Designed miniproteins, single chains, continued (5). Designs and how they scored, part 14

Each design is a single chain, and the fold is of that chain. pLDDT is the mean over its residues in the fold that is shown.

## One batch from the design tools (miniprotein)

Design m16487
Fold by ESMFold2-Fast:
Structure m16487 (fold): chain A 55 residues (1-55)
Amino acid sequence: SEEEIDRAVEIALTVLKAHPDWSEEEKERIVRLIAKTHGLSDEQIEEVLKRVKEK
């Protein structure tokens, strides 16, 4: 759902802010993992990653 996508984005941004030393590959991996734990589909996981990259 849109609500779960929004939650995953907020959590991902919080985690990334705490870990500025991570590589882009590591950041993407963690964002995908966070989205997956929220039960999101592959398409929704890509949407979370897209929104995180826009910040």
Scores: mean pLDDT 82

Design m16488
Fold by ESMFold2-Fast:
Structure m16488 (fold): chain A 61 residues (1-61)
Amino acid sequence: SSERRKLVLQAVSESILGIGYLLDGDNESAAKSYLRASELYEQIGDTDLAEKYKKLAEKLK
């Protein structure tokens, strides 16, 4: 659906922001971006990607 597509694009955008923050050494902002990506993937029912990004955020404290 168009809603699912928009949520996927938002999740991808948050994951890209997370990578950008990691490259800048900002682990706190990276963790927040990965957590948002996780929540967006959970909303669309992609539990595997939701868990992946949640674990990435947890590793960053």
Scores: mean pLDDT 86

Design m16489
Fold by ESMFold2-Fast:
Structure m16489 (fold): chain A 109 residues (1-109)
Amino acid sequence: DALRAALAAAHPAVLAAARAAQDGDFERALEILRAGAERFAADPSPAGLAAAGALLRALGDIAAAAGDEALAREAYDRAAALFREGAAASTDPADAARLAESAALAEAR
């Protein structure tokens, strides 16, 4: 499952960012997620785009929790765009459907 593998690959960065945010280091949390998203987005495969989207969604969640609604919206919009690009690049209809759903959920935030 390419989507599951992509989320698993992104998980260490999400965990590290969550720990930084828990310690009150929001700047470090955002740096981890931005660097991860840029790295994964360099891979134009559905897996790379899905991982980048998941990291930007996590950035949006941390920004929202910190009260930065503008940054949260920007991150969620970018996550949705990456998930849609991943869906369009997917040759598996099930992966395309999951990524389209992830995009819709990111936009709804």
Scores: mean pLDDT 84

Design m16490
Fold by ESMFold2-Fast:
Structure m16490 (fold): chain A 74 residues (1-74)
Amino acid sequence: TKEGEERVERLLERAREIVERGGSREDIERLVLEEIRRALEEEGLLDEVPEEEIEERARGLAELVMERLRAEGV
């Protein structure tokens, strides 16, 4: 869970930069998707998790990231 929290914090930093440069929701979704794939590969689970599940997790996490940034006024 600590590793996940640190990963989310890094995602938030990068997402803030995207938003500050006028980036779109799609740009944030791509960032999150890449990080989820990286995390699964690190755990050796990339081939164990269906592509559809990865995409759903990415959408959910991207929504949480955007809500977090909105709450911070970004």
Scores: mean pLDDT 76

Design m16491
Fold by ESMFold2-Fast:
Structure m16491 (fold): chain A 86 residues (1-86)
Amino acid sequence: SQEERAEFANLMLETIRRLAEEGRTSVTVKELIEELEKLAGRPVDEQEVLDWVEVMLSRKLELDDVVDLTPMVAFVKELEEDVARR
């Protein structure tokens, strides 16, 4: 749903921001999932994360693939701003 998409986008945004604040410039998809679960305090669906990142980066990914946080930070921020726009 739209609400679930917005909640997931917020979780992604906060996780990516925290990783960037820690000086991380890249992560594996698996590491991203682990950080998402840590921040959420619950398991997340690995396939949902893969599908989301694949669409956003326009490429196929596996759990061990490395993703650059810079375009992800920019993208998630823009998506959150669009959802929150009034």
Scores: mean pLDDT 76

Design m16492
Fold by ESMFold2-Fast:
Structure m16492 (fold): chain A 55 residues (1-55)
Amino acid sequence: SLRERLLRAIGAVLRALGDVIQAELEGDEAALAAAREELERARRELEEVAAELDR
């Protein structure tokens, strides 16, 4: 369902945000760059799901 997809998308954003915070705390620039890319991908998926829910 769209609601299940929305919850998965929210979970992906929260996971990616956690990875960004962890990488910053560890000072790992490579991990930070990778986590930022995953956060951007997760945010785009969330936007697509939200748009689909508005239909």
Scores: mean pLDDT 83

Design m16493
Fold by ESMFold2-Fast:
Structure m16493 (fold): chain A 84 residues (1-84)
Amino acid sequence: GLSKEQLLKAIALILDAIGLKIEAEKLPDPELAAKAKEAAEKALEAARKALKSEDQAEAEAALAEAEAALAEARAALKEARAKA
């Protein structure tokens, strides 16, 4: 199973990804909204994969993918807000 730290991190990333999806939906630019939403969706799926992982190494890889996608979603939201 996952370590306690990996479990808590996966849950935090899931919550962050859901929040970013909601924020992306409120963006006035449909292209920037889609970009941010897709990155947030990718982060959510990677975090869910980590949560379902029985191998700590697989969980760590999925958590890293989720963090990268979440950073991409945050960057897209920042870019969209700077243009608005």
Scores: mean pLDDT 83

Design m16494
Fold by ESMFold2-Fast:
Structure m16494 (fold): chain A 58 residues (1-58)
Amino acid sequence: MKLSKEEEELVKKYAKVYEETTGIPAEKVYEAVKKQMEEEGIEKVMEQIKKLLEEMGV
């Protein structure tokens, strides 16, 4: 799976926020997001992440 540099940064930010909320290590969250992108498609998952980050003012 190939993401742009900006997409990778957004996924990393999301993983960090998720870690702060749930206590699941950001590395695990990052891998789960990548797997979700493989199953549901990069564009759909990125849109969900962007929406969540925008709601949080990030």
Scores: mean pLDDT 77

Design m16495
Fold by ESMFold2-Fast:
Structure m16495 (fold): chain A 67 residues (1-67)
Amino acid sequence: GAEEYEKKAGEYLALALEALAAGDLEKAREYAEKAKEYAQKALELDPKSKGAQSLLKQAERLLELVG
């Protein structure tokens, strides 16, 4: 369900931030793209999810930062 996709989005966002902190921009981008995908899937099932909306915005901002 939506909560499962939201959880996966959060897990990938955490991995993306860890990779960014380690200087691994390629892995940061890959994980941020996965976080975005799962956040979008969560929003398809629950468009009102504030958690999924927040995770999507964070993933998009990280992707803008890393290129």
Scores: mean pLDDT 89

Design m16496
Fold by ESMFold2-Fast:
Structure m16496 (fold): chain A 102 residues (1-102)
Amino acid sequence: SERERVRRRIDELIEKMAEAYKNKDYKSVAETLKELVDLMERENLSFEERDEVIERIAKALGLPKEVVEEMINEYLRGRFLGLSDEEIIERLAKKIKEAVEK
């Protein structure tokens, strides 16, 4: 089913993000977060479904939910400002590094 396909893809992206995070590969964390946010929008996930995904990301990375929400907001802000994908990823990676290593 479409829902099972979406669930499997979300699971794969969360695992990929956790592995990148463990390796301090913040660019890959940023790229994977972008893919997750874009997937949630494309598949029109409900508020409750999106909130559950954010909680799962927070648990997988060992971060507060609020920090994950701030990461998502940074991505969405870059899109709102019309920044290139490359610039959005660079800014998001920097914000993730600053939140985690400082």
Scores: mean pLDDT 87

Design m16497
Fold by ESMFold2-Fast:
Structure m16497 (fold): chain A 65 residues (1-65)
Amino acid sequence: MEAERLAKQGEELKEQAIEAAKKGNVDEATKLRDRSIQLYVEAGNFELAAKVNKEVTEAIEEAKK
């Protein structure tokens, strides 16, 4: 259903955000992170939205080192 489709898209964007962060593209990683969070929120999955924010932010900080 719609929530499952949105959650799948959110997961795909999370993966892309982490990949962008690892490549040092902080701006792209941030945009993909925000889009993934929005999709999880629309799917009603606030726990996964919070997890996306944490995982992508940690990937960005790790890439700066």
Scores: mean pLDDT 82

Design m16498
Fold by ESMFold2-Fast:
Structure m16498 (fold): chain A 98 residues (1-98)
Amino acid sequence: RPPTLAEVAALLDEAMRSTDPEEQLKILERLVEALQAFIDHLDPSDPEAVEAARGLVEGARALIDYLEAQGITVPEDIRKKLDELAARVDALEAERRA
């Protein structure tokens, strides 16, 4: 079963509420996997879902920037996966603008 938008958003909120960078990194890994599953099942004709996916991608990027500012090295696999998800959201947004 793919995660709901609320479930993916809850992971981002959990990460942002944590004060432990190592815990935040573990939640980030789960967040990126859940976001991928959400986007894989996303209806591209649903503008609110596409906008929500954009917000979650931006939130995950902000979390990566925050962790690296704290001296935590985020694995390249996580960054690459998130960049791929961002590109997929960009494609969905471009389709809507056409």
Scores: mean pLDDT 81

Design m16499
Fold by ESMFold2-Fast:
Structure m16499 (fold): chain A 56 residues (1-56)
Amino acid sequence: SMESEKLAEKLLEALLNGDEKTAEEAERQGVRLYLQGDEEAARLVSEASRKAKELL
């Protein structure tokens, strides 16, 4: 969804900037979206986290 895509972008940016609080909040929001039926939210959040690790 558009919401989960924006959340994944926010997570990636926060991780690259070392903003741990924003990253944790984005991850929690991703879990909530997944539980609400946004099946892509978990995958997009995981991809953002993996991409950040590869770039750091």
Scores: mean pLDDT 81

Design m16500
Fold by ESMFold2-Fast:
Order: C-alpha cells, then sequence, then structure tokens
Structure m16500 (fold): chain A 65 residues (1-65)
C-alpha cells in the first residue's frame, strides 16, 4: 500500500470516528480532518500537494454540499 493510499484509508477511519461523536459539528469535524491530514501526511511522508488532494477527496465524499 502506498503512503497516499494509507493516508486516504486512515482519513476515512478518522472521519467515521468523528462523525459518530454527537458533540462535534460538521465545521469541527472538517477542522479535525484537516489537522489530522497535515499530521499524518508528515508522518507518512506524503507530499503536501497529494495530501491536500486526498483531504479534498474525503471532504467531497462525506461532507458534500
Amino acid sequence: MTPVERLRERLREVYEELKADPNLTDEQILKRIAEETRRLAEELGVPRDEAVRVFKEIVSEYLKE
């Protein structure tokens, strides 16, 4: 599994965990996903441009307008 694929999979898990918390608003979930994307991308060695793309993909899938 590539670092980009691992980042995407872990962000999906994080989103599902955060969405299950009734005390979090959609805005708070979005902020936490953004923070986790930055943290995990640095840890996994994913370039910022690719990490931003994965973040947008997750947001599009789960927080679609």
Scores: mean pLDDT 78

Design m16501
Fold by ESMFold2-Fast:
Structure m16501 (fold): chain A 68 residues (1-68)
Amino acid sequence: AGLSPEQREAVRRFLLRATQGLDPEEAHRLATGLVPLLGDPEVVERLRAAADFSPEEARRVAEELIAE
């Protein structure tokens, strides 16, 4: 499903934050784990809220979502 421009920007900002300081393999794993979850509006809202978090807190949010 297509994301709105606002949702796409929020996801982009979150991924940049969450992958900050990670190697390419770890960044790819995190992004790949999140993609299937982007169909859930609650997930997109959590990513939007966490886009301004620290890299460590953003990564925690991503890992919690992937673990579900």
Scores: mean pLDDT 79

Design m16502
Fold by ESMFold2-Fast:
Structure m16502 (fold): chain A 94 residues (1-94)
Amino acid sequence: GGRRAVAEVEITVTNTSDAPLVAVKVEVYRDGELVGVSVKPLPQPIAPGETATVKLRVEVAGAEPGRYRLKVYGIAADGSEEFLGEKEVELRAA
């Protein structure tokens, strides 16, 4: 079977921009290198100043289990991105 690393991640997102967020992008890093990207459309937009909890599955094909760094971005309807934060997660073999 193919090698995969997976985690289900719950993130709390506060929209600090002046535009509603319609999606969340997660970039997955190992040892400073970008190894995966996931984009999740939001079922409801997050309004400016609003806080929401977003559940997403992070999966990286061909990756080792272990510690990864996530960079989380909010995406507005015009495609503009806002950096929301970083989180360290442990991905497990799938």
Scores: mean pLDDT 79

Design m16503
Fold by ESMFold2-Fast:
Structure m16503 (fold): chain A 60 residues (1-60)
Amino acid sequence: AEARRRAVEEQLARTLEQIDRFEKKLIADNKDNPEKVKIIQESAEAAKATARLLARREVA
């Protein structure tokens, strides 16, 4: 039981880290374009929300 929860938490942490890394890079590359930055941020938030939802369902 604990091994499954730990594996899910580790995978979620890795997924969120990857999303954050790409978000930071894209924002840095587009800092002079506020509209593009907004789209990048909204996309990253949606991806993280999906990852968290899937993780919750996995350990429910």
Scores: mean pLDDT 82

Design m16504
Fold by ESMFold2-Fast:
Structure m16504 (fold): chain A 67 residues (1-67)
Amino acid sequence: MQFQRQQQQLRDAVQSVLDSGGSSAGRVQQIMDQMGLDVTPYNISGISGISMDDAQRVTTIVQQHLQ
């Protein structure tokens, strides 16, 4: 149950980042950390189901907010 919930939360946060730019970047990081996964395009794409191109964009935005 928790994994499916975290997967949906990640999908929502990732979509928000793609639509608005950085406002949900911290949430993507928090969800990935709760899952014990690094914020990488591979992990984001694999869990959320988005394209690798979109996953790369999300990863870049999250990394910029980690500064």
Scores: mean pLDDT 78

Design m16505
Fold by ESMFold2-Fast:
Structure m16505 (fold): chain A 95 residues (1-95)
Amino acid sequence: MEEFINKLSKEEIKKISEFILKLYKENTNPENKDIETVYSKIAKLFEKALENIESDYEKAKKYLLEAFKLLQKELEMNEKEQINALESLLESAKE
């Protein structure tokens, strides 16, 4: 992950961050306004990456790396549920 992020251009960081934020917004129902979930923290990190792309490129990469590390940690906690979700996403992407 770190090597991948370190090789990303500003344009690539923007595309990845925007894509993930779009997926998050499309798949998040605002039913619970509870203070700060892990997914809310991850979304904020992607937003911070976008904010810093032009002003501090290295800081933007750091926020992106932290976001992916948190996402991976959260995925590991729910491996079986995540596999089912990935299978559903792959099936949806096929057609």
Scores: mean pLDDT 64

Design m16506
Fold by ESMFold2-Fast:
Structure m16506 (fold): chain A 92 residues (1-92)
Amino acid sequence: MELEKEVEKLKKYGRQLAEETARRLAGIDPEAARELVEAMEKVTSVEDAREFQIAAGRMAGLAARHGDPEAVELARKTIEAFEKIEELLEKL
């Protein structure tokens, strides 16, 4: 129950970061932005968390290529949040 509550809090935080990252990068690649949000909503397992980290990594790459350091930082924080979710899901 405590771990489940911690996962929910991190998912809420990660969702906010993912939505902000997607919003900033939607003008560059709207399809990748949509895929990031969809991947975030599906995270219920360790594998889902890993797939989401890959999607967020692709967004960080896009932000870097287009010279948006704020979007790179948002994507990095999003990846870190979902790395923590992965660790907690492994303990459930």
Scores: mean pLDDT 78

Design m16507
Fold by ESMFold2-Fast:
Structure m16507 (fold): chain A 86 residues (1-86)
Amino acid sequence: MVLSREELIKYLKENKDRKFAIEGVGEPEQTEILDLIKEAGLDISKVKTTMHVGGGFTEDDIEKLLKKGYTVIRYVGDDKYEVIEA
């Protein structure tokens, strides 16, 4: 599903017991999603993030995260976020 910033904050508040993984390209996009998670009242230390420049989750990475019970959040531009549930 694709959510706005406000819809994502609501989703995070309603799903606080889920494990989250963030796909971001570079530090600013990861920081923005982490800030949204923090605003929703979730423990950001439990969130899995990408740490490499110019990369994101591959399809294989996403499949492995979903199998481990992670919900994947990706920034898709224009203050929109894709949420992929396990």
Scores: mean pLDDT 74

Design m16508
Fold by ESMFold2-Fast:
Structure m16508 (fold): chain A 56 residues (1-56)
Amino acid sequence: GPLEEELERLEREAVRAYLAGDYERAAELIKQAHELRGEPERGEREAAKVLALGKQ
């Protein structure tokens, strides 16, 4: 359904951004995907990990 389609889109875009080295964009998309799953706290933790990679 539309929710599953949006989740898949966000996850694909997050992976694409991550592979391109756009860690800020990847972190934002990961957070949005987890929010749609009802897991905002997990999304914040995963986003923080991705952002930390961009500092190296």
Scores: mean pLDDT 82

Design m16509
Fold by ESMFold2-Fast:
Structure m16509 (fold): chain A 68 residues (1-68)
Amino acid sequence: GSALDLLRESLERAKEENDKKSAELLEETLKLVESLPESVVEEILKEAGKKTDGREALEELLKLAKEK
């Protein structure tokens, strides 16, 4: 699947786990990155994935998406 598919799957998982904060961060990220080239979305995901905490990784993901 694409990087966008991975983000959509992560959003559905957050909703299933009733993690509203993660779902909100992922939904905002998707709105920003859906217009970006796939290669840029992959780079953002790779960079955010360097964070050891899952919540910090999602916050970094949104921050990086806003900068592009």
Scores: mean pLDDT 80

Design m16510
Fold by ESMFold2-Fast:
Structure m16510 (fold): chain A 87 residues (1-87)
Amino acid sequence: MAEFGAHALEVLAKLREELKELEETILKLSDDERIKKLLEELRRLLEETERRVRAAIEAGDVAAAEQALLEFLRESSAIIKEIVSLL
């Protein structure tokens, strides 16, 4: 668990950094309110996923942590596709 927990948190930290850079880039290309709402949804999803992963690590539940990350990747991919379609 400890090894996986450390790795999962590192992945989340990198995802947060990448998403922040993506948000800054997208906002330079468009000021569309729909895009802003999708970026806010993506940010909220990341925060919820961070809480779920940390709680799962504290509980020693590797499966719950993996499920939270997989759900995040699926949902964030859909949101990013919507943002790209509006650019």
Scores: mean pLDDT 82

Design m16511
Fold by ESMFold2-Fast:
Structure m16511 (fold): chain A 56 residues (1-56)
Amino acid sequence: SARALANAQAALDAARALGADAEGLRHMEKSVEAARQGDDEAARRHLELAGRVLGL
């Protein structure tokens, strides 16, 4: 959905600005891709994994 995509993009941009590690960024990239495909559940799961890796 547009909301999931916007949330995933915002999180990815914030993580990049903070110099997040490659593993966290990879999960965020997958979240954005899933959101673009309309898979809101996969987008959410990848975003949660990114948060765990980044300590958020």
Scores: mean pLDDT 78

Design m16512
Fold by ESMFold2-Fast:
Parts: structure tokens; C-alpha cells; sequence
Structure m16512 (fold): chain A 80 residues (1-80)
């Protein structure tokens, strides 16, 4: 297992309620990804989330694939 921490920048236009909703949805969707054992999303500041993901692999290519998918999901939720 490997744990990775990913900072997710947020647009300044989001309300506190929108930030909390994005964090909850992102945690749920990342936790549902294949190969993800655990996912945690924290609101670090008004402009940043911290995503902590534990994956069932030590392969750098597979870890990068999960990190890329986390970024895609975050971008989709922020753009909604």
C-alpha cells in the first residue's frame, strides 16, 4: 500500500458551502475508485483542499494513474 497527498487548488469564487460539498463528493468518488483502499479530503483553506489517498499498489505508474484520476474528478466537481 502507498499513501499519497494531493493539494487541490480551488477558485476564489466558491462559497464555504460549495467548498464543503465539493470536499464531501470528492472523498466519496475517490474512495470508490478501483485500487483505492482509503480516501480522505480536508478543507485546508478557502482556496485549497488536501486529498489523502491510500492505494493497493507501490507501482509508480499505477500511483500516477490514480493521482491523475483524482485531479480529473476534482476538476469536474469544481466546474459543475
Amino acid sequence: MTTVVLPIPLPASLSDEQVREIARRLEREVGALPGVARAEVEVVSADRLRVTVTVDTTDPAEILAVATEVGRLAGRLIAA
Scores: mean pLDDT 83

Design m16513
Fold by ESMFold2-Fast:
Structure m16513 (fold): chain A 58 residues (1-58)
Amino acid sequence: IVGEVLKVDKVDVNANFFELGGHSLLLMQLVSRLEKEFNVQIPLTEAMKVTTVEDAVA
């Protein structure tokens, strides 16, 4: 369940950056920082899947 909390926060933060209009570039920076902060490895393909499928955010 700890991993679930991290994923939920990640999606919410990504949605905010996309609204600002820097979706791709901000997503790359966000993923890099999240990997460093949470000590996980997140592929851009997985993160981009959320933006490609407009079904992850309410």
Scores: mean pLDDT 56

Design m16514
Fold by ESMFold2-Fast:
Structure m16514 (fold): chain A 70 residues (1-70)
Amino acid sequence: GKEEAEKAIEEAKEKIKRIEENLAKAPSEVQPLGQAGIEKMKELVKKAEEALKKGDYEEAIKYAEEALSL
């Protein structure tokens, strides 16, 4: 339902924040690869938020779970 979709999106956003904080402390050599992964996760979260706005809660959960699986 909507609550499950909102929670999955929030968890994905929290994961992105944690990875960004960890990447900021990583050697410069690995930052481009890590940044590409973060951008892909952010794109999936945007798709999840768009699905949530349309009332497509199952689709929102799927996109958020894809972001969480990265």
Scores: mean pLDDT 81

Design m16515
Fold by ESMFold2-Fast:
Structure m16515 (fold): chain A 107 residues (1-107)
Amino acid sequence: MREELLERLKEELEEMVEEAEKAIEALKKGDVEKAIEEIEELMRSVTRYAELLAEMEGRPELIEEGRKQTEGLKEAMIKLVKDGKLQPVIDALEANRDAALQEIEEL
């Protein structure tokens, strides 16, 4: 049980790292379409990770709130990318990547 749980947490965190890195690379290259795609994938991984944490903590009410928060963040990031305001999105993606890497080390 614990090993299976740690494996699932690690998989979601590793996906978040990969998707954030791909989004950062796409933004630095000016590939808006690819950046939006990777941001959408990242937000799906963030949602799955949050759902898993909520289940582990016995707080299923946090799942719906988490989904709403990740949808809002996704919309805000995509708007900034389309408006050419790339640096705040890059900063947010780097923060997400670094947080995910730290969580992997703590597993």
Scores: mean pLDDT 83

Design m16516
Fold by ESMFold2-Fast:
Structure m16516 (fold): chain A 93 residues (1-93)
Amino acid sequence: MEEERNKRALEILEEADRKIEEYAAAGDHRKAIEVLIEAAREVLKLKPTDEEILEGVENGLKAALAVAKALKDEESVKEIEELLEELEELKKE
């Protein structure tokens, strides 16, 4: 059901935010990016319809992209760009 997908997406993002904060505070920015990528993949697989959830994922991915580029992490950059393209398709109706 649509409501269940949106609720599950929020739960995934909430758990991910906690782990990202933990890793970032520890200076482990690479693990923080990996957690965000995994969470974004899980959320996008659910195909959420809530625009606020989609905007949250987009903002998170854009922030992670900037950090990955600063770290010269080509693999993470590629994965994030793929997820941003997938998100754009979902937003286009």
Scores: mean pLDDT 83

Design m16517
Fold by ESMFold2-Fast:
Structure m16517 (fold): chain A 93 residues (1-93)
Amino acid sequence: SEEELRRALRELVAKIDEILANYDTLSKEEFIEKAKEVIDLARKVLPHLPPELRAQVETLIDALEEAIKNGDFDAVVAALQALRGLLRRYLEE
């Protein structure tokens, strides 16, 4: 449902907020594991997103996975910020 989707997106945004707020206290390994949890949650909601939002979220999931593979911590942060911003904009509409 629309309400269930919006709730799932709010939970995903809250998870990203928590990770980014606490990044200074997390080890690199803990941060990457939490970023992987974000990918898993995003993939679970992906089939329920509108087509335009789905394509944008899928691109950001791919960017997150690539950043993790490359050990690029700054790129992981940037992709999480971009995903959070995209989802927040959708939730405000």
Scores: mean pLDDT 86

Design m16518
Fold by ESMFold2-Fast:
Structure m16518 (fold): chain A 100 residues (1-100)
Amino acid sequence: MEQEMNVGVVEVAKAVGRLLKKKGYYEEAAELLEKAIEFAEKEGLPKSVLGELYKELGEALALAGDLEKAKEYYEKAIRLYEEAGDEKGKEEARKNLEKV
């Protein structure tokens, strides 16, 4: 299915974003994840996928020191996971929100 191929693109973006965060390239990770979110929204990917991308973006922004935006994106991720019925994703995003 087309959604499966598009999810593959998003999974690669998440993997690269996580690698960039580990290496201290927080701004580059945030830019990549923002582009992945735009792609996922344009392609109509599931809310659980969008929630994961917003969570990863929040993590990148928190590491960059932008705690206010990080909180905003974690709250958006929690909402998306809740709408998707993804309790595990919601709990992970909530734990991240508590750390900032």
Scores: mean pLDDT 84

Design m16519
Fold by ESMFold2-Fast:
Structure m16519 (fold): chain A 93 residues (1-93)
Amino acid sequence: SKLEELKKEVERLEKEATELSRQYDANIAAGDADGVRAAGDRLAETLEKLSEKYDEIAKLDPENASEYRRKSAIYFTVAGLVRAAADLDAELL
């Protein structure tokens, strides 16, 4: 079903976000400003995609829609914060 496909995409994207977060931290530790920006941008894009997928899930699962919309909003907000943090962290390296 479309709902099952979206849930699998979310699992894949959450795993990707976890790996990108680790790469971001590793690039900070290495003093790699370009790597911090690249990992931060990819992480933010992945979080924006997670926001979009949770909004789609909310439309297909109305009984749980409020919880999925909350997750969508959180991921969207965090994506913006990650972009700002990556830019600042790269400037400070």
Scores: mean pLDDT 91

Design m16520
Fold by ESMFold2-Fast:
Structure m16520 (fold): chain A 78 residues (1-78)
Amino acid sequence: SELLEEIKKILEEILEIIEKHSTPEVVERVKEMLEGLLEKLKKAGEEELKRALEKLREELKEIKENISSEKLEPLGVL
């Protein structure tokens, strides 16, 4: 499961960024969300894993950009 290994690496990088820029409470919620996603993906086929990997790469890029510029907007309920 090369795709699953790549996904794990991206999820780890996302978590590291969030840990550096958020409160422990937010980190805990993100960690639970990422663990839930990983459990779902362990049961997924190759096509779903490939799509998840591509989407996660895009989300990681957006997170890096937002932390550098906008910092996950408070007030938009996000």
Scores: mean pLDDT 73

Design m16521
Fold by ESMFold2-Fast:
Structure m16521 (fold): chain A 104 residues (1-104)
Amino acid sequence: GAEEGVKQGKQGQDLGKRGRDLGKAGKGVEAGRLAALGGSLADEGARLAPDNPEAQKQAQEGGRNAIEGGLEALRNSRTIEEVNLGTAGALNGIGALFNAGSKL
């Protein structure tokens, strides 16, 4: 069933949002880690249920949240670890949007 894809997309959305909130609070390493994980889960959700509109929508939202979280981590980065994790969050989020067929 498509329920696993929807579930993974929602988990990605929640983790990406937490990454964004932590990034705004200046916790760059934790923000980047959560954004990277959120983007990865959103991307997997898109791949698990490619023909399910709800799963694709959840993956798109998770991807957007992961991009925002990764960019917040990058904006407040002070170390190479924070740069790498923020970049991973943004790239994983872009991957989720691409696989979910999102367009501007």
Scores: mean pLDDT 79

Design m16522
Fold by ESMFold2-Fast:
Structure m16522 (fold): chain A 60 residues (1-60)
Amino acid sequence: MMAELGKRASETLEKALKHRAQAPDALRYSQEAVDAVGKGDLKKAEEYLKKAEEALRAAE
C-alpha cells in the first residue's frame, strides 16, 4: 500500500544519506523513490526502492 511504500522509501533515504560517500547511487535512487511515492507512481517507487536497497547492500 501507499503508506507502506512511503515508509520504506523514507527509511531507505535515511540509510542512503548515511552512506552517501560509499553509495551515491543509493541516495539518488532513494530520492527518486520518495518522489514517485509522492506522485502515486507505485511501480516507479518500487523500482527505485529496489535499486536503492541493492546499492546500499553493495556498500555494506
Scores: mean pLDDT 78

